Designed miniproteins, single chains, continued (4). Designs and how they scored, part 43

Each design is a single chain, and the fold is of that chain. pLDDT is the mean over its residues in the fold that is shown.

## One batch from the design tools (miniprotein)

Design m13479
Fold by ESMFold2-Fast:
Structure m13479 (fold): chain A 96 residues (1-96)
Amino acid sequence: SELEKLVEEALKKTEEVTKNPVLIEDIKKKVEAAPSPEEALKTLIEELLDLAREYRSRFLNDKALKLVEIAKEVAEKAGFEDLKKRAEELEKEIKK
């Protein structure tokens, strides 16, 4: 399905940013535990935003911005307006 492809693409991009296979495996488990493909995508976006906040707290702003960009693109393609707005707000906070 299109939603499953969005999950796979976003996880691949996230692995390229983090270079941490243990983190990616943890995110995959949470995403796979979701009751539907829509909820799996929402879980993924939430996990990406949480990880971006963690990287920002460590002054890894470039990684944080890349994760926010992935979350924003996925939210836009899936039509999750509230999650897209949350990603845009975090992007503005990191760029301050």
Scores: mean pLDDT 86

Design m13480
Fold by ESMFold2-Fast:
Structure m13480 (fold): chain A 93 residues (1-93)
Amino acid sequence: AEKIEKEVKEIAKKIEELSEKLEKNPDEKEQLKLEAEMLLLHLKALNISGSELTEDDKKNIKIRVEELVKKLKELGLTEEAEELEKEVEELLK
């Protein structure tokens, strides 16, 4: 329990640091990359903590991922979009 709580807190701190970088970064491509990284860290934290995702939670996550993937592809970040899709599929198994 204590080890898991420490890992989840460390991930939460990383998400806060990425959020601050997102607010300071005017580049749309960098903003989308940071949003994708934050989403993946959030899902990893949920998996580590053993939090059960409801079907509605999974559906909402998939919708958000599809929107991010679409925006990444529109900006030519196709590799980042494909990597995000694969990572999310593994985390939502």
Scores: mean pLDDT 79

Design m13481
Fold by ESMFold2-Fast:
Structure m13481 (fold): chain A 87 residues (1-87)
Amino acid sequence: ADALLAEAEKLYEEANKLAQEGVDIIKKGGDVEEAKKKFREAAELLLKAHLLKLKAEGKLTPEKEKELKELVKKEEEEAIKAAEEAA
């Protein structure tokens, strides 16, 4: 449990850092495709972190896994759309 929770926390921090790097690229007028890549990488790590946290807490069910995948995909799509609109 402790090892899974620690890994989840680390992945949350890395995902947040990547998402912020994507936002910073857009704000600086940088490469939109690089920003999109950062948002996709952040979404992948965020999903993994959420799944590990639920598993560590004994709360992981097929229903919750599906809900998390849909939520993370929606957040990824919104971030990519915002980056494209800022270009």
Scores: mean pLDDT 82

Design m13482
Fold by ESMFold2-Fast:
Structure m13482 (fold): chain A 72 residues (1-72)
Amino acid sequence: MLEELLKVKDDTAAMAALMNEAGLSAAEKLAVVKLVLGKWGAVTTGDGVLDEAKNAAVEEALKKLEEELKKL
């Protein structure tokens, strides 16, 4: 479970790098953010404290990406 969560985090970083290199439009970046949120939203660790930390990290990452999209 935790290993799968870390893999999703790595996938998120790879997607962010792809967005920067590919020169994606604001609309395409929004689509990627929604896809990533769906993947991470489906993952649970079974530990309440760890799940709260994971949810905070997901929310922070999503918020930063949405703020970047709104600046475009």
Scores: mean pLDDT 61

Design m13483
Fold by ESMFold2-Fast:
Structure m13483 (fold): chain A 77 residues (1-77)
Amino acid sequence: SHLLAGQAYESLGNLYATGSKPNLELAAKAYLKAGDAYEKAGQTDLAREAYLRALALTDPGSKEYTIAQEKLKALNA
């Protein structure tokens, strides 16, 4: 199930972002995977939230930042 995959990746992203040793790069990557899974599930609002979280955790000009921006642009078209 794409919805269950999205929820699992979102939980993984939250763990990386808020754990005792936060890893923002892995959190952002997990949120990007969550967004992709939510899009495949037809859950546009959940996908947008996941991509926004990924964008917030990445530096401008990074690969993950660029991917998150392009995904958000596509969802708003």
Scores: mean pLDDT 87

Design m13484
Fold by ESMFold2-Fast:
Structure m13484 (fold): chain A 69 residues (1-69)
Amino acid sequence: AEEIVKEAERLEKEAEEKGIEEAKKLASKARRLGVQAIKMRAMGRDEDAELLEKKAEELLKKAKELIEK
């Protein structure tokens, strides 16, 4: 989960520098989901955290595809 947040922050910054607004929005959403996943794991809700992490990873993949154009 912490790794997802760090990757999302990096992609959000790169998207902003390149002016790719859609990628920035996707990375921002992934960062928020990653933070929620950290909270869920701290509360012992590992299954909920895994679902949030999977969704965040999908958003990060889409953001990377937009940035790599």
Scores: mean pLDDT 82

Design m13485
Fold by ESMFold2-Fast:
Structure m13485 (fold): chain A 87 residues (1-87)
Amino acid sequence: MEEEVERLIEEARRLAQELIEKGKEIGSEKLIELGELLLKAVEHNEGVLREAVRAGDREGVERFRRDMEKLLAEARAKAEEEVAKAE
């Protein structure tokens, strides 16, 4: 569980960097902002996750895993929309 969530956090950081780079490439301030917001969300969720693990809150860890998966899916969908509008 902890290993799986750490993987999702790393994936979110990579996506955020990709969004910022793509936004700079196509001149989309919205994509840059989305990537920056995703980085902030990842930092916040990492802190909350570490507290849940420390407390032995297995249900809390699973909830944050689902929230992270949802966040990634939403970020990807918004990125696709912005890229489509730019093309």
Scores: mean pLDDT 78

Design m13486
Fold by ESMFold2-Fast:
Structure m13486 (fold): chain A 70 residues (1-70)
Amino acid sequence: MSPEEVARLLRELAAATPDGGGRAALGAQAKSAEEGMSQEELIRRLEVALEQSADDPGTAAALRAALEAL
């Protein structure tokens, strides 16, 4: 996907996320995509965030949805 498509997808997922932590995490990744971060680097950051959120089901669900969509 293009960086613009990745940013749009992450913002749509963030807007659909009721969990504050998950929404904030996806919003931060969307901003990084808008600033030109590669899809590969964004995937790596999402994977690290997911590992750090193992005990937070709401944030973990949001991050998994983003990884599955990318």
Scores: mean pLDDT 81

Design m13487
Fold by ESMFold2-Fast:
Structure m13487 (fold): chain A 70 residues (1-70)
Amino acid sequence: SSSDNGAETTKKLGEEGRDDDSAGAAAGGGYHSGRLKDREGAQKIIDAALEAGSEKGAEGGRLGAELGFK
């Protein structure tokens, strides 16, 4: 799914120490999930960032989701 793809990309970038790229991927994925009104998909992306240890990724995902849900 789109949320699974977004979560996987966010996690991979975070695990590689690419925090700014992880944040961008999470923000885009979170925004897309928000536009679809998919709360579970947005949370999956945020959780993937946290699992990868990327605080910036998690914040990006939250901000993107909030904007998308508007």
Scores: mean pLDDT 84

Design m13488
Fold by ESMFold2-Fast:
Structure m13488 (fold): chain A 62 residues (1-62)
Amino acid sequence: SMEEEKKRLIEEIEALLRKLDFSDEEIQRAVEQYKTLSLGELQAALKAIRDSLARRERVAAG
């Protein structure tokens, strides 16, 4: 279902936010906002976050 696809995308975004050392409460608030987005908007957000944050996270992690 569309709900299951949105859930999987949000779970991936949540995992990236955890790598940025956000608190569980901040991540939960961000997740609630992401739940209001369309599937296409979530896919675009995930790709943008992955490209920017994963690269920077690897540099920061050393």
Scores: mean pLDDT 76

Design m13489
Fold by ESMFold2-Fast:
Structure m13489 (fold): chain A 93 residues (1-93)
Amino acid sequence: MKEEEERELREYAERLGWDEETTEAMLEAQEHISEITQEQVEEARALMAATPSREAALAEAVRLAKAGELVGLAMMALVVMEEGAREVARERA
């Protein structure tokens, strides 16, 4: 079950240069994505907008996710979605 999703995420992680710890944290986040509320997604978007860079946002997301904070998992999901969209746009351009 979901071996394809895990494989795709690991391929994206390799392409983006993510370390194993970040990749494993994101895989764990996918199992809890149904627990993330819309309010936590909105808070994650606000936190990402307040951070100085994507790298800083990802580091904060991993820190919060490791602390068991759902907003951290939401931030990680947003980072993956934005990088995926950027990759598709790059391939089409």
Scores: mean pLDDT 68

Design m13490
Fold by ESMFold2-Fast:
Structure m13490 (fold): chain A 103 residues (1-103)
Amino acid sequence: AAPTVTISGVPDKFEAGSTVTVKLTVTIPAGQSGTVTLKVFKEENGEWKLIAQSKPQTVSAGTHTVTLTIENLEAGSKYRVEGTATLSDGSTATDSKEFEVVE
C-alpha cells in the first residue's frame, strides 16, 4: 500500500518578509506506520539547495497534518517545498510546490 501526501497553504507568490505556514496532509494505510518530512529548497545557479527541514515525524495509520513555518525569504528568489512520507515497508509518496518571493 502507498501513502498519500498533499501540500497546502502555499500561494504562487509571497512578498519578501512575509511568514508562510506550509501544511502537509499525510494518509498512512491501515496496518502501516510512516515517517514524514517537510523540506524547503531555494534555487541557486540552476540548482535546488536545501535551506530548511522539519523534524522527521513518525505517524501511525490514519490522516495526519505536519506544518512548517517559513520566514525571512529573499525577494527575487524561487523556492520549492517538498513533503515526503515513507512507510515501514519502504513505500514513499512525495508532493511539491514551487513559489516565488517578490518585493
Scores: mean pLDDT 80

Design m13491
Fold by ESMFold2-Fast:
Structure m13491 (fold): chain A 60 residues (1-60)
Amino acid sequence: SVELAREKALALLQAFEGRVDRAAARAFIVRQMTDPNMPGHPPVSEADARAGFEAALAEF
């Protein structure tokens, strides 16, 4: 879901403390959220991951 992706993206953005390029951060975070082999939370769709990232970025 977009909301779950937003929460995951916000946590990752906060962990990076905004010290990385936004394009690189977006690519990394979207990849982390869509990777079916990532342990923990179930993966989200790429569309939801991108929408969630933009929502998190607006809040960050």
Scores: mean pLDDT 71

Design m13492
Fold by ESMFold2-Fast:
Structure m13492 (fold): chain A 68 residues (1-68)
Amino acid sequence: METFEGTVTEVVKKIEEAGFDPNAEAEVEVEVDGKKYVYRGSLEDSLTRLAVDVPEITSDTKVKVTVK
């Protein structure tokens, strides 16, 4: 189990560099405007859902991703 924290850009880059399977089980957590969003599923699916459900996410938004 590995956890990545940082901006969206930093975390995405670290995940790509680590070479995780896009179907690996993952949890994505972000807080925007005082609201906490948590998505679980495949790494790719969880990140896609977050991007669709929280359009206010920018490259500077802080996120936490845990991959199992």
Scores: mean pLDDT 76

Design m13493
Fold by ESMFold2-Fast:
Structure m13493 (fold): chain A 63 residues (1-63)
Amino acid sequence: GLEDAIQDLEAKIDQLQKEIEELRKELESEVDAAASAQLQFQIGVKEGLIGILQGLIKMLRDS
């Protein structure tokens, strides 16, 4: 049902947050500017996806 779908989306958000934390750990030890920029880009993409998923959850609950 709808609540099960929302729980699945929340699980995806949790996974993305864990992936961001691992990328942030890699970023803290990265000394190459190009590699740092690539890691920051990947973090930004995942943070953007979390925002989209959070917005979708809100729309589903508000409908």
Scores: mean pLDDT 87

Design m13494
Fold by ESMFold2-Fast:
Structure m13494 (fold): chain A 75 residues (1-75)
Amino acid sequence: MTKEEEERLYELAKEILKELGVPDSKIDIVARAIINYLKANPGKPITPAMKAALKDLGIPVEVFEEAIKRLKEKL
């Protein structure tokens, strides 16, 4: 993934998260988590550590999965 692709994905992830009702205060951290997840192994199931982090942020796992799905559809 190039730096330009990463920046574009980050901006798209923020817009998708905003559309899904994620609070503005959490959008940046969740968008970063999506990009890091995609960079690591996009075909892998979400780890227990990631589920715990999302719960601490008050973000349903289903919202995170929907954001990844929509982001992949825009690539």
Scores: mean pLDDT 75

Design m13495
Fold by ESMFold2-Fast:
Order: C-alpha cells, then structure tokens, then sequence
Structure m13495 (fold): chain A 74 residues (1-74)
C-alpha cells in the first residue's frame, strides 16, 4: 500500500542517517568502515529492491555493527 511505501522510505532514510553518523563519529575505524558499507547496502536496497530488502539490509547492518563493536571491546 501507499502507507507501507512511505513507512519503508522513512525507515531507509533513518537507517542511512544513523549509519552515516556512526561512520563519521565512531572512534573505531573498523566499526566506522562497517557502518559506511552498511549504509550503502541499505541505500541500494531502497533504490533497487524495495521495502522487504530495506528491512533485511537494515537488520544485517545492525548485526554487523554489533559484531564490530564487540570485536573492538575484546
């Protein structure tokens, strides 16, 4: 539906903005680089694949960031 399309575009925009800020400000270069790559994947999903892909890529991005942060603390 149109409301689902709008909600997905909102999620995409928030995910990209969050990942961009994380890439810019995170003290670990490895975590920052992970955030930047994840941002590009979410954006590509939004541009080419649609709502379900944005959700999937956003979830994958969050798990990748958590893993990178965990490595930096170990």
Amino acid sequence: SMSEIKATRGLEKLAVEMLDKLAEHHKSKSTAETALKSRDEVQKAGDNEGAEAVGKKTREALRAILAAVGKDEA
Scores: mean pLDDT 73

Design m13496
Fold by ESMFold2-Fast:
Order: C-alpha cells, then sequence, then structure tokens
Structure m13496 (fold): chain A 73 residues (1-73)
C-alpha cells in the first residue's frame, strides 16, 4: 500500500541520515520496488541517494528518495 511505501521511505531517509548506508540502500530499494519502480532504475536511484549521504549531503539524499517515491505513487 501507499502507507507501506511511505514508511519504508522514512526508514531509508533515517538510515541514510544516521550514516547507515547499507540499511539506507536496502530500505530505498524496498520502497521503490513496492511502488512499482523497475529494479535497475531503483538500483540507480538508491546508489545516487547513498552517494549523496556518503558525501554528507543528507538533504540531497532525502530529496532523491522522497522525490522518486512520490513520482512512482
Amino acid sequence: TRDEVIQLAVKAVNALNNGDLEKGREYTLKALKLAGVPEKEAEKIAEEAVKAAEAGDYTGAARIVTEAVGRAL
């Protein structure tokens, strides 16, 4: 459901903000796949979000996740 996708996106953003890149990637992929995003596209988006968080751009990482999820819903 939309609520489940949103909860996964929130978990992804929280993980990325806390420096947990592995969980951040996992939750981003789960949210996007559940929202119907093709696996290769979901992987690219997750990689972009993780790279932003790794660079300390937590606002950018959150934007990447929330924009992609919002566009898919």
Scores: mean pLDDT 84

Design m13497
Fold by ESMFold2-Fast:
Structure m13497 (fold): chain A 70 residues (1-70)
Amino acid sequence: ANEESVEKPIKEMEELIKEIKENPSKENVEKGKKKIEELLELGKRVMPPEELEKLEELKKEFEKVAKEKL
C-alpha cells in the first residue's frame, strides 16, 4: 500500500538530479533544494530506514552535481 508513496519521492529526487545535469542554473538548484527538503521531511515521517537512506544519498548526489556545474 505504501510502496507508491515511497517510490514517488525517490523518482522525484532522481528527476531533479537529471534536470540539474541537463540545465545547471542557480535557479534550478534552488528550486531543487527546496523540493528535496520537502521530500526528506516527508520521508522521515513515512519511509522505512532503508528507503530514507537512499533518499538522503540522492540528496548528496544532487548537491555534488550542483557544486560541479556551478
Scores: mean pLDDT 75

Design m13498
Fold by ESMFold2-Fast:
Structure m13498 (fold): chain A 101 residues (1-101)
Amino acid sequence: MKSPIEKAKEVFKKAAEELRNLAKKYLTPEQQEDFDKLVDDYLKRIEEAKTLEEIVEAFSEFIRDLKNFLDKYKVSNEVKKAFFDIVGKALTELQKIIDEE
């Protein structure tokens, strides 16, 4: 069975993939390139994380940067909700992993 750290990394990877698919549907090609760069930066940080605390910190910073990204590009409230619904599900799954430790 995967360690809690490995499970937490998988949660983010899955959320990142779902968020990238959402970006392809609702964002312009230029916005998608900027979004992919943001996601890749956090995927690298989380992959290199050695503790659950480092993953939680990176995830929290990702949420802040995601909000700033969507606000910068004037993304509609309906599309913002779709992005944050994916993030909320991932946070719930991450919290379950933490609570089992």
Scores: mean pLDDT 86

Design m13499
Fold by ESMFold2-Fast:
Structure m13499 (fold): chain A 51 residues (1-51)
Amino acid sequence: SAALQQQLQLEIDEGMGRIALSIGDYDLALEYAERAGNKELIELAREKLES
């Protein structure tokens, strides 16, 4: 279903955001976090970019 496809894409984007955070690519992490709509990841990536 379209809903399942969208959910899978959001999970992939969230996972990519977490990987980007782990390697110190905070700009990439923010891009993926915003695509995933994950507020916690967005805030964390922004905090790292402001440091």
Scores: mean pLDDT 85

Design m13500
Fold by ESMFold2-Fast:
Structure m13500 (fold): chain A 85 residues (1-85)
Amino acid sequence: MPETSLQRTFVALGREHPEAAEILREMAEKMDGKSDEEIQKIAEETTKKLKELYPDESLLLTGIVNMMVQLTIQNNGKPVLLPDL
């Protein structure tokens, strides 16, 4: 697809729930230079926090967290941040 559903979701999340977008940004900063095991622990803590604050969006938000974890690991431990749009 010319635009990924994930990119659209990030843009929508930043506009609708800027607090959730900031939590994801904080997660990315915490993951910087960490081992795969530490990245996973940070992701679990972030997922717990997001589920508590946004229970109706928990499935979507956990999907976003898992994607960010996967990309960060593939990027040699450098976090993937949401671009400022």
Scores: mean pLDDT 69

Design m13501
Fold by ESMFold2-Fast:
Structure m13501 (fold): chain A 87 residues (1-87)
Amino acid sequence: SVLEEIEKEIERAKEALLTLIDSLLADPSLSPQQVLTYVELWLKHVRKELLEWTKKKYGDDEEILKYTEEKVEEMVRELLEYTRKRA
C-alpha cells in the first residue's frame, strides 16, 4: 500500500539518521552543542527531502501529504530526544 511504502521510506531515513547521530556523538572534536546543531540541520534537510519525495511520487494528495508530515514530525521528535539524552 501507499502508506506502507511511505513508512518504509521513513524507516530507512530514520536508520540512516541514527547512524549519523551515533557518529556525531562519538566524535571527540564536537561539543554537545555542535552535535545538536548538526543533527537539527540534518533533520530539517531529511524532512524536506521526504516531503518532496512524497509530493513527486503521489502528487498533491492532501491525505497522503498530511500522513507523511505527521510521521516525519514523529521521527524528528524521537531523534532529537535521542540526541539530547546522549549529548
Scores: mean pLDDT 87

Design m13502
Fold by ESMFold2-Fast:
Structure m13502 (fold): chain A 64 residues (1-64)
Amino acid sequence: MEREKQPWTGEARVEGRPDQPGVWRDVRLRARTREDLERAKRVLRRVAEESGAEVRDLEETLLP
């Protein structure tokens, strides 16, 4: 990449909250644009909250 477009990648982890101790699921988010990544993160957090799960430390990687 020559800084004309910067692809974004991210890694998210979602903690489930069953009646017993939670189970972690790793979710990797990859997007070609920053806007797509932002939207994916927002949707993931929304779904997690509605399901009683928690999202921790969404990490973003910007590649040159």
Scores: mean pLDDT 55

Design m13503
Fold by ESMFold2-Fast:
Structure m13503 (fold): chain A 56 residues (1-56)
Amino acid sequence: MKAKALKDIPQKDTLSLRVKKGDILEVLAEVDENTLLARKGNQIGLVPKDSVELLE
């Protein structure tokens, strides 16, 4: 499943994924109700669910 970033997401720690507004991410898993595990290119990390739009 793909997701589109709605805003820039700064990397706050080593587990977080750094994302720019408009980036397309591959969603790998839902970690909890507020957090997704996603991939951007060769990088994998956590992304806030409220900061992305889920795509088909």
Scores: mean pLDDT 79

Design m13504
Fold by ESMFold2-Fast:
Structure m13504 (fold): chain A 87 residues (1-87)
Amino acid sequence: SAEKQALIQRLEKAIADAEHIASLMPPELRAQMEALIAEMRELLAKAKAATTQEELDAVAAEFDRVGAEMERLFREGVLANPRLSLP
């Protein structure tokens, strides 16, 4: 479905953006970001395997949660290194 493809594209972009940001972070924050990237990759696999709207909604809800955690870590990274920029 178009909704499933949109969710997959958003997850793929979020993973790529987070990997770029993680590469610019201090080691401690980078490790935390890499753990969240791993969660995003699991969500991407679930999105690709999803066959029902309920499964897609569950992935979208978890994506919102992980995205909020990534935003928090990015803000901590920017405070540690002001040269970081959001992709």
Scores: mean pLDDT 84

Design m13505
Fold by ESMFold2-Fast:
Structure m13505 (fold): chain A 60 residues (1-60)
Amino acid sequence: MAEKHAKSAGKLLRDQLLKMGVPKEEADKAAKRVEDEGLKSGGDTDTISRAVQREVERLK
């Protein structure tokens, strides 16, 4: 369950960053960080959401 939520969030973030013109390599790294954070938290939705927001803020 945790793995599914983490991977889903990472994939959505990657797709969104690519649409924003972020290079694939950078988008992949952001997705991996979100996935790793989600797995460490046991799939906690709040932790995953904050990780996604942090990666988006970093690229603005």
Scores: mean pLDDT 77

Design m13506
Fold by ESMFold2-Fast:
Structure m13506 (fold): chain A 71 residues (1-71)
Amino acid sequence: NYEEAKKILDEGLKEFAKLKEKASTLSDATSYAGLVLQGIGRALQAYLDALKLVDDPEKQAELKKKFKEEG
């Protein structure tokens, strides 16, 4: 349902935010890039998993907007 989808997306976005914060403390560009890419992948997977729980196009659009604004 939409509430479960929203929680999945929120958890993925929160994990991405934590990885970005860790990356900002790194002096090594390769390690920085690795953490950011890992975070992007996790946020994208959470978004895709959330979409599977919602058949309503309007609610799918709300999830997409949230992913774009916070991802």
Scores: mean pLDDT 78

Design m13507
Fold by ESMFold2-Fast:
Structure m13507 (fold): chain A 76 residues (1-76)
Amino acid sequence: EEPPADPETRRRQAEAFLATLSPVQRKALELVREGKEDEARELLRAHFRAQGMSDEEADAYADSTLALLREIVEAL
C-alpha cells in the first residue's frame, strides 16, 4: 500500500475528494483557484450554518474545508 506522502496517493485523494464535492464545495474550489479565499470562506460558512451548525462551528468547518480545497488545488 502506498505511503501517505506519495505524490500519486495525494493526486488520487484529490481526485476522490473532487468526485465527492457538492455544488457549493465545487464553487468554493473555483473561488480558491481564483484567489478569492474570503468569498470561498463565506460561502462555506453559510453552507454549514444552513446545515444547523452554530456560527463558531461553521467558521471552524469552513476553515478546515478551505484548507482541504487549497490542498486539492495544489495537487491538481
Scores: mean pLDDT 75

Design m13508
Fold by ESMFold2-Fast:
Structure m13508 (fold): chain A 64 residues (1-64)
Amino acid sequence: SALEEEIRARLLAAGMSEETAERILAAVRAGDSGRAAWLLASSGLPDETLAEIGRLARELYRAL
């Protein structure tokens, strides 16, 4: 989906590995918001990047 690709692109642009980005997307697709939040919190990404990704992930979650 366009939202899924946008989330992946932003995570990769922020320096996250493709493997970790896919784990986050898999958690969102599975409805595992706790795992997705933990992976994001453990990433070391800036707060503003996490906030934007969190917004997109909530949109993707609502679309599933």
Scores: mean pLDDT 78

Design m13509
Fold by ESMFold2-Fast:
Structure m13509 (fold): chain A 66 residues (1-66)
Amino acid sequence: MEAIKAAQEALTALGPTLSAAQLIAILSKHLGAPPAAVRAAIDRFAGGAPTVTLGQAGAVLASLVG
């Protein structure tokens, strides 16, 4: 889906790491996901860390789109 590609491109543009707040903003904007749902996915895949790797961000994205 085009929205998934746009989200992936936005994530890769930030480099190898990004903040949880940046990830929430990107996925809410591109997927329309509620910020609370993105936060729950970050807690699941990144253990509530304040920063995430690009790989962890990809896992969060994949979990939200099914």
Scores: mean pLDDT 79

Design m13510
Fold by ESMFold2-Fast:
Structure m13510 (fold): chain A 89 residues (1-89)
Amino acid sequence: MVPIIDALKKLLGFSDEEILAVLNALDLDPNALVENSIEAVARYIVEEVARRYGLPAPTEADIAAAKAILEASKSALDLLTRLLSFLSR
């Protein structure tokens, strides 16, 4: 397991500053430990956001959707925009 900032940096290739901006915007701990896989990162993001906002536990379909967003995102701004749109539905 690795800090989520290290996992996102390695998996997406964005800078430390870009990843920190996304995590701070989502109010996520950059040092939270996750498995070094895009699915584990997606799972952590949707579960932690659901916990913080008192939402129902995310389904495997929600995790798969978040994973697809991570894989499709071409920049930190694109990722943040897509995640905020998805999480606010």
Scores: mean pLDDT 81

Design m13511
Fold by ESMFold2-Fast:
Structure m13511 (fold): chain A 79 residues (1-79)
Amino acid sequence: DDSIELLKKSLSAKNFDEMLKLIEEALKKEKDPQRRLQIEIAIGLMLIHRGVGKVTGDSEDEILAKAKAIVQQLIDELT
C-alpha cells in the first residue's frame, strides 16, 4: 500500500529526478518480489526513454510525460 501510494505521488512530480526518487522509495518499501520486479522494469524503461529522448531532441516535459505514462501503466497493472 505505501509503495502504491508513492507510485501515485510520483505522477504529480515536477521533474524526472523528483519522480525517479519517489519510485525508488516505492521500490524500497515493496516486499512482494513480483511487484519489485515490475517497479524495476518500469525504472529501466523510464531511463531508456529519457536517454532516447535526449538523443532525438525531446523536451524535458516530453520525457517526463513518457515516464508518467510508464508509471500509470504500472499502477494499473498492480491495482
Scores: mean pLDDT 86

Design m13512
Fold by ESMFold2-Fast:
Structure m13512 (fold): chain A 76 residues (1-76)
Amino acid sequence: SLEEELQEKKERIRKAVLNPEPITDDDPLAKEISELLKEYQKAKENNDREKYFEVQSKIDIVYNKYLKKLEEELKR
């Protein structure tokens, strides 16, 4: 659907912008994202659609908070 296409495009842009290279474990943000990605993978393996979408929403929230912090730092 149109909404799903938009969501997929957003995910591709997100991955491209963040550079999908491995993040260092010492970064608190890296730990949070890593934990969410593990939950995402487990939900996918268990075919738990409800949990899958819940984790996707959490990842999106964390990503948006990350972008806000970067934008605020650049303004200073």
Scores: mean pLDDT 63

Design m13513
Fold by ESMFold2-Fast:
Structure m13513 (fold): chain A 75 residues (1-75)
Amino acid sequence: SSLISKAIAAGTALVQLGVPAEVANEAMKEVLSKEKSGNTDEVLAKIADIAARKLEEQGNTELAEKARKVSELAR
């Protein structure tokens, strides 16, 4: 699948876990702007790491922890 398809799948998975769509979309855009390729697990890990950072900045520590676990399991 394309990098875009992998990023959409990752963003959808995070939203299903309760991550706000805005945070998931921002994380997807950041990965798509910096990366030109990646396997499914690598893309998921990177998007989840960025989402966790953004959630921590917003004070949402519970969702940040869930996103960090997604990133860890995808590695």
Scores: mean pLDDT 83

Design m13514
Fold by ESMFold2-Fast:
Structure m13514 (fold): chain A 99 residues (1-99)
Amino acid sequence: LSERLRLEVEIAMAEIGISVNDISLKNLKERFKDNPDVKAQIEQLINQIKELQKKMIEVLDKQLAGEISKSQADAEIKKLKDEIKQKLDQLDQIVKQAE
């Protein structure tokens, strides 16, 4: 990844008010180590969020290559941000239910 693309993804994540860096896999695994099903669900959601971030980088790369317009890139990034927010809401619900 170019440093510029990485920074643009970080800025996009910051705009939704949540930093993926603040959601540590280690911290979540430690909290739910005695609940393997809950731990597996958390790991799956985090992996899905990481995949969505990768798609954001791909969208920005296509824009820089001139394959898509800025308006098309902005629309796709918005959809990906909305999906990440939904996954984070699911993560919060699982954490609350597991106590």
Scores: mean pLDDT 70

Design m13515
Fold by ESMFold2-Fast:
Formats: sequence, structure tokens, C-alpha cells
Structure m13515 (fold): chain A 68 residues (1-68)
Amino acid sequence: KAAEEVIKALQEMGFSEEKARKIAELLEKNFTLPDEEQIKRLMEEEGLSREEAEKAVKIFNEAKAKAL
């Protein structure tokens, strides 16, 4: 259910395919939350740095804007 483009973009950031899928799934689960809350959850649940979490949220929002 996670968008393949989001997963591939996260892999280009240096994440494994499995980690990228988990990040994308977490973003999809929390898509109704404000960006700052999504960033905090990625840092807490997936162990991302703040910069990594901010980039992941940006990638997801761009993909979502095109799909929705």
C-alpha cells in the first residue's frame, strides 16, 4: 500500500528497502497528522534523525499531492 516512488526516494537517501517500506507505512498511517507530529513519530518509532525525518515527510507530501 506504500507508494513505490516514496520507497525508492527513501532508498536513495541511504535506507534499506525494508526500512524505507516501514517509513512509508508509518507516514501513510499518520497522514492526517501535522508535519511536525509525523517528524516526531519517525524519529521516535524508526530512529531517524530530524533531517532524515523532515526529508521523508517532504517526499511523502509531494507523492501524496500527485496521488490525491
Scores: mean pLDDT 77

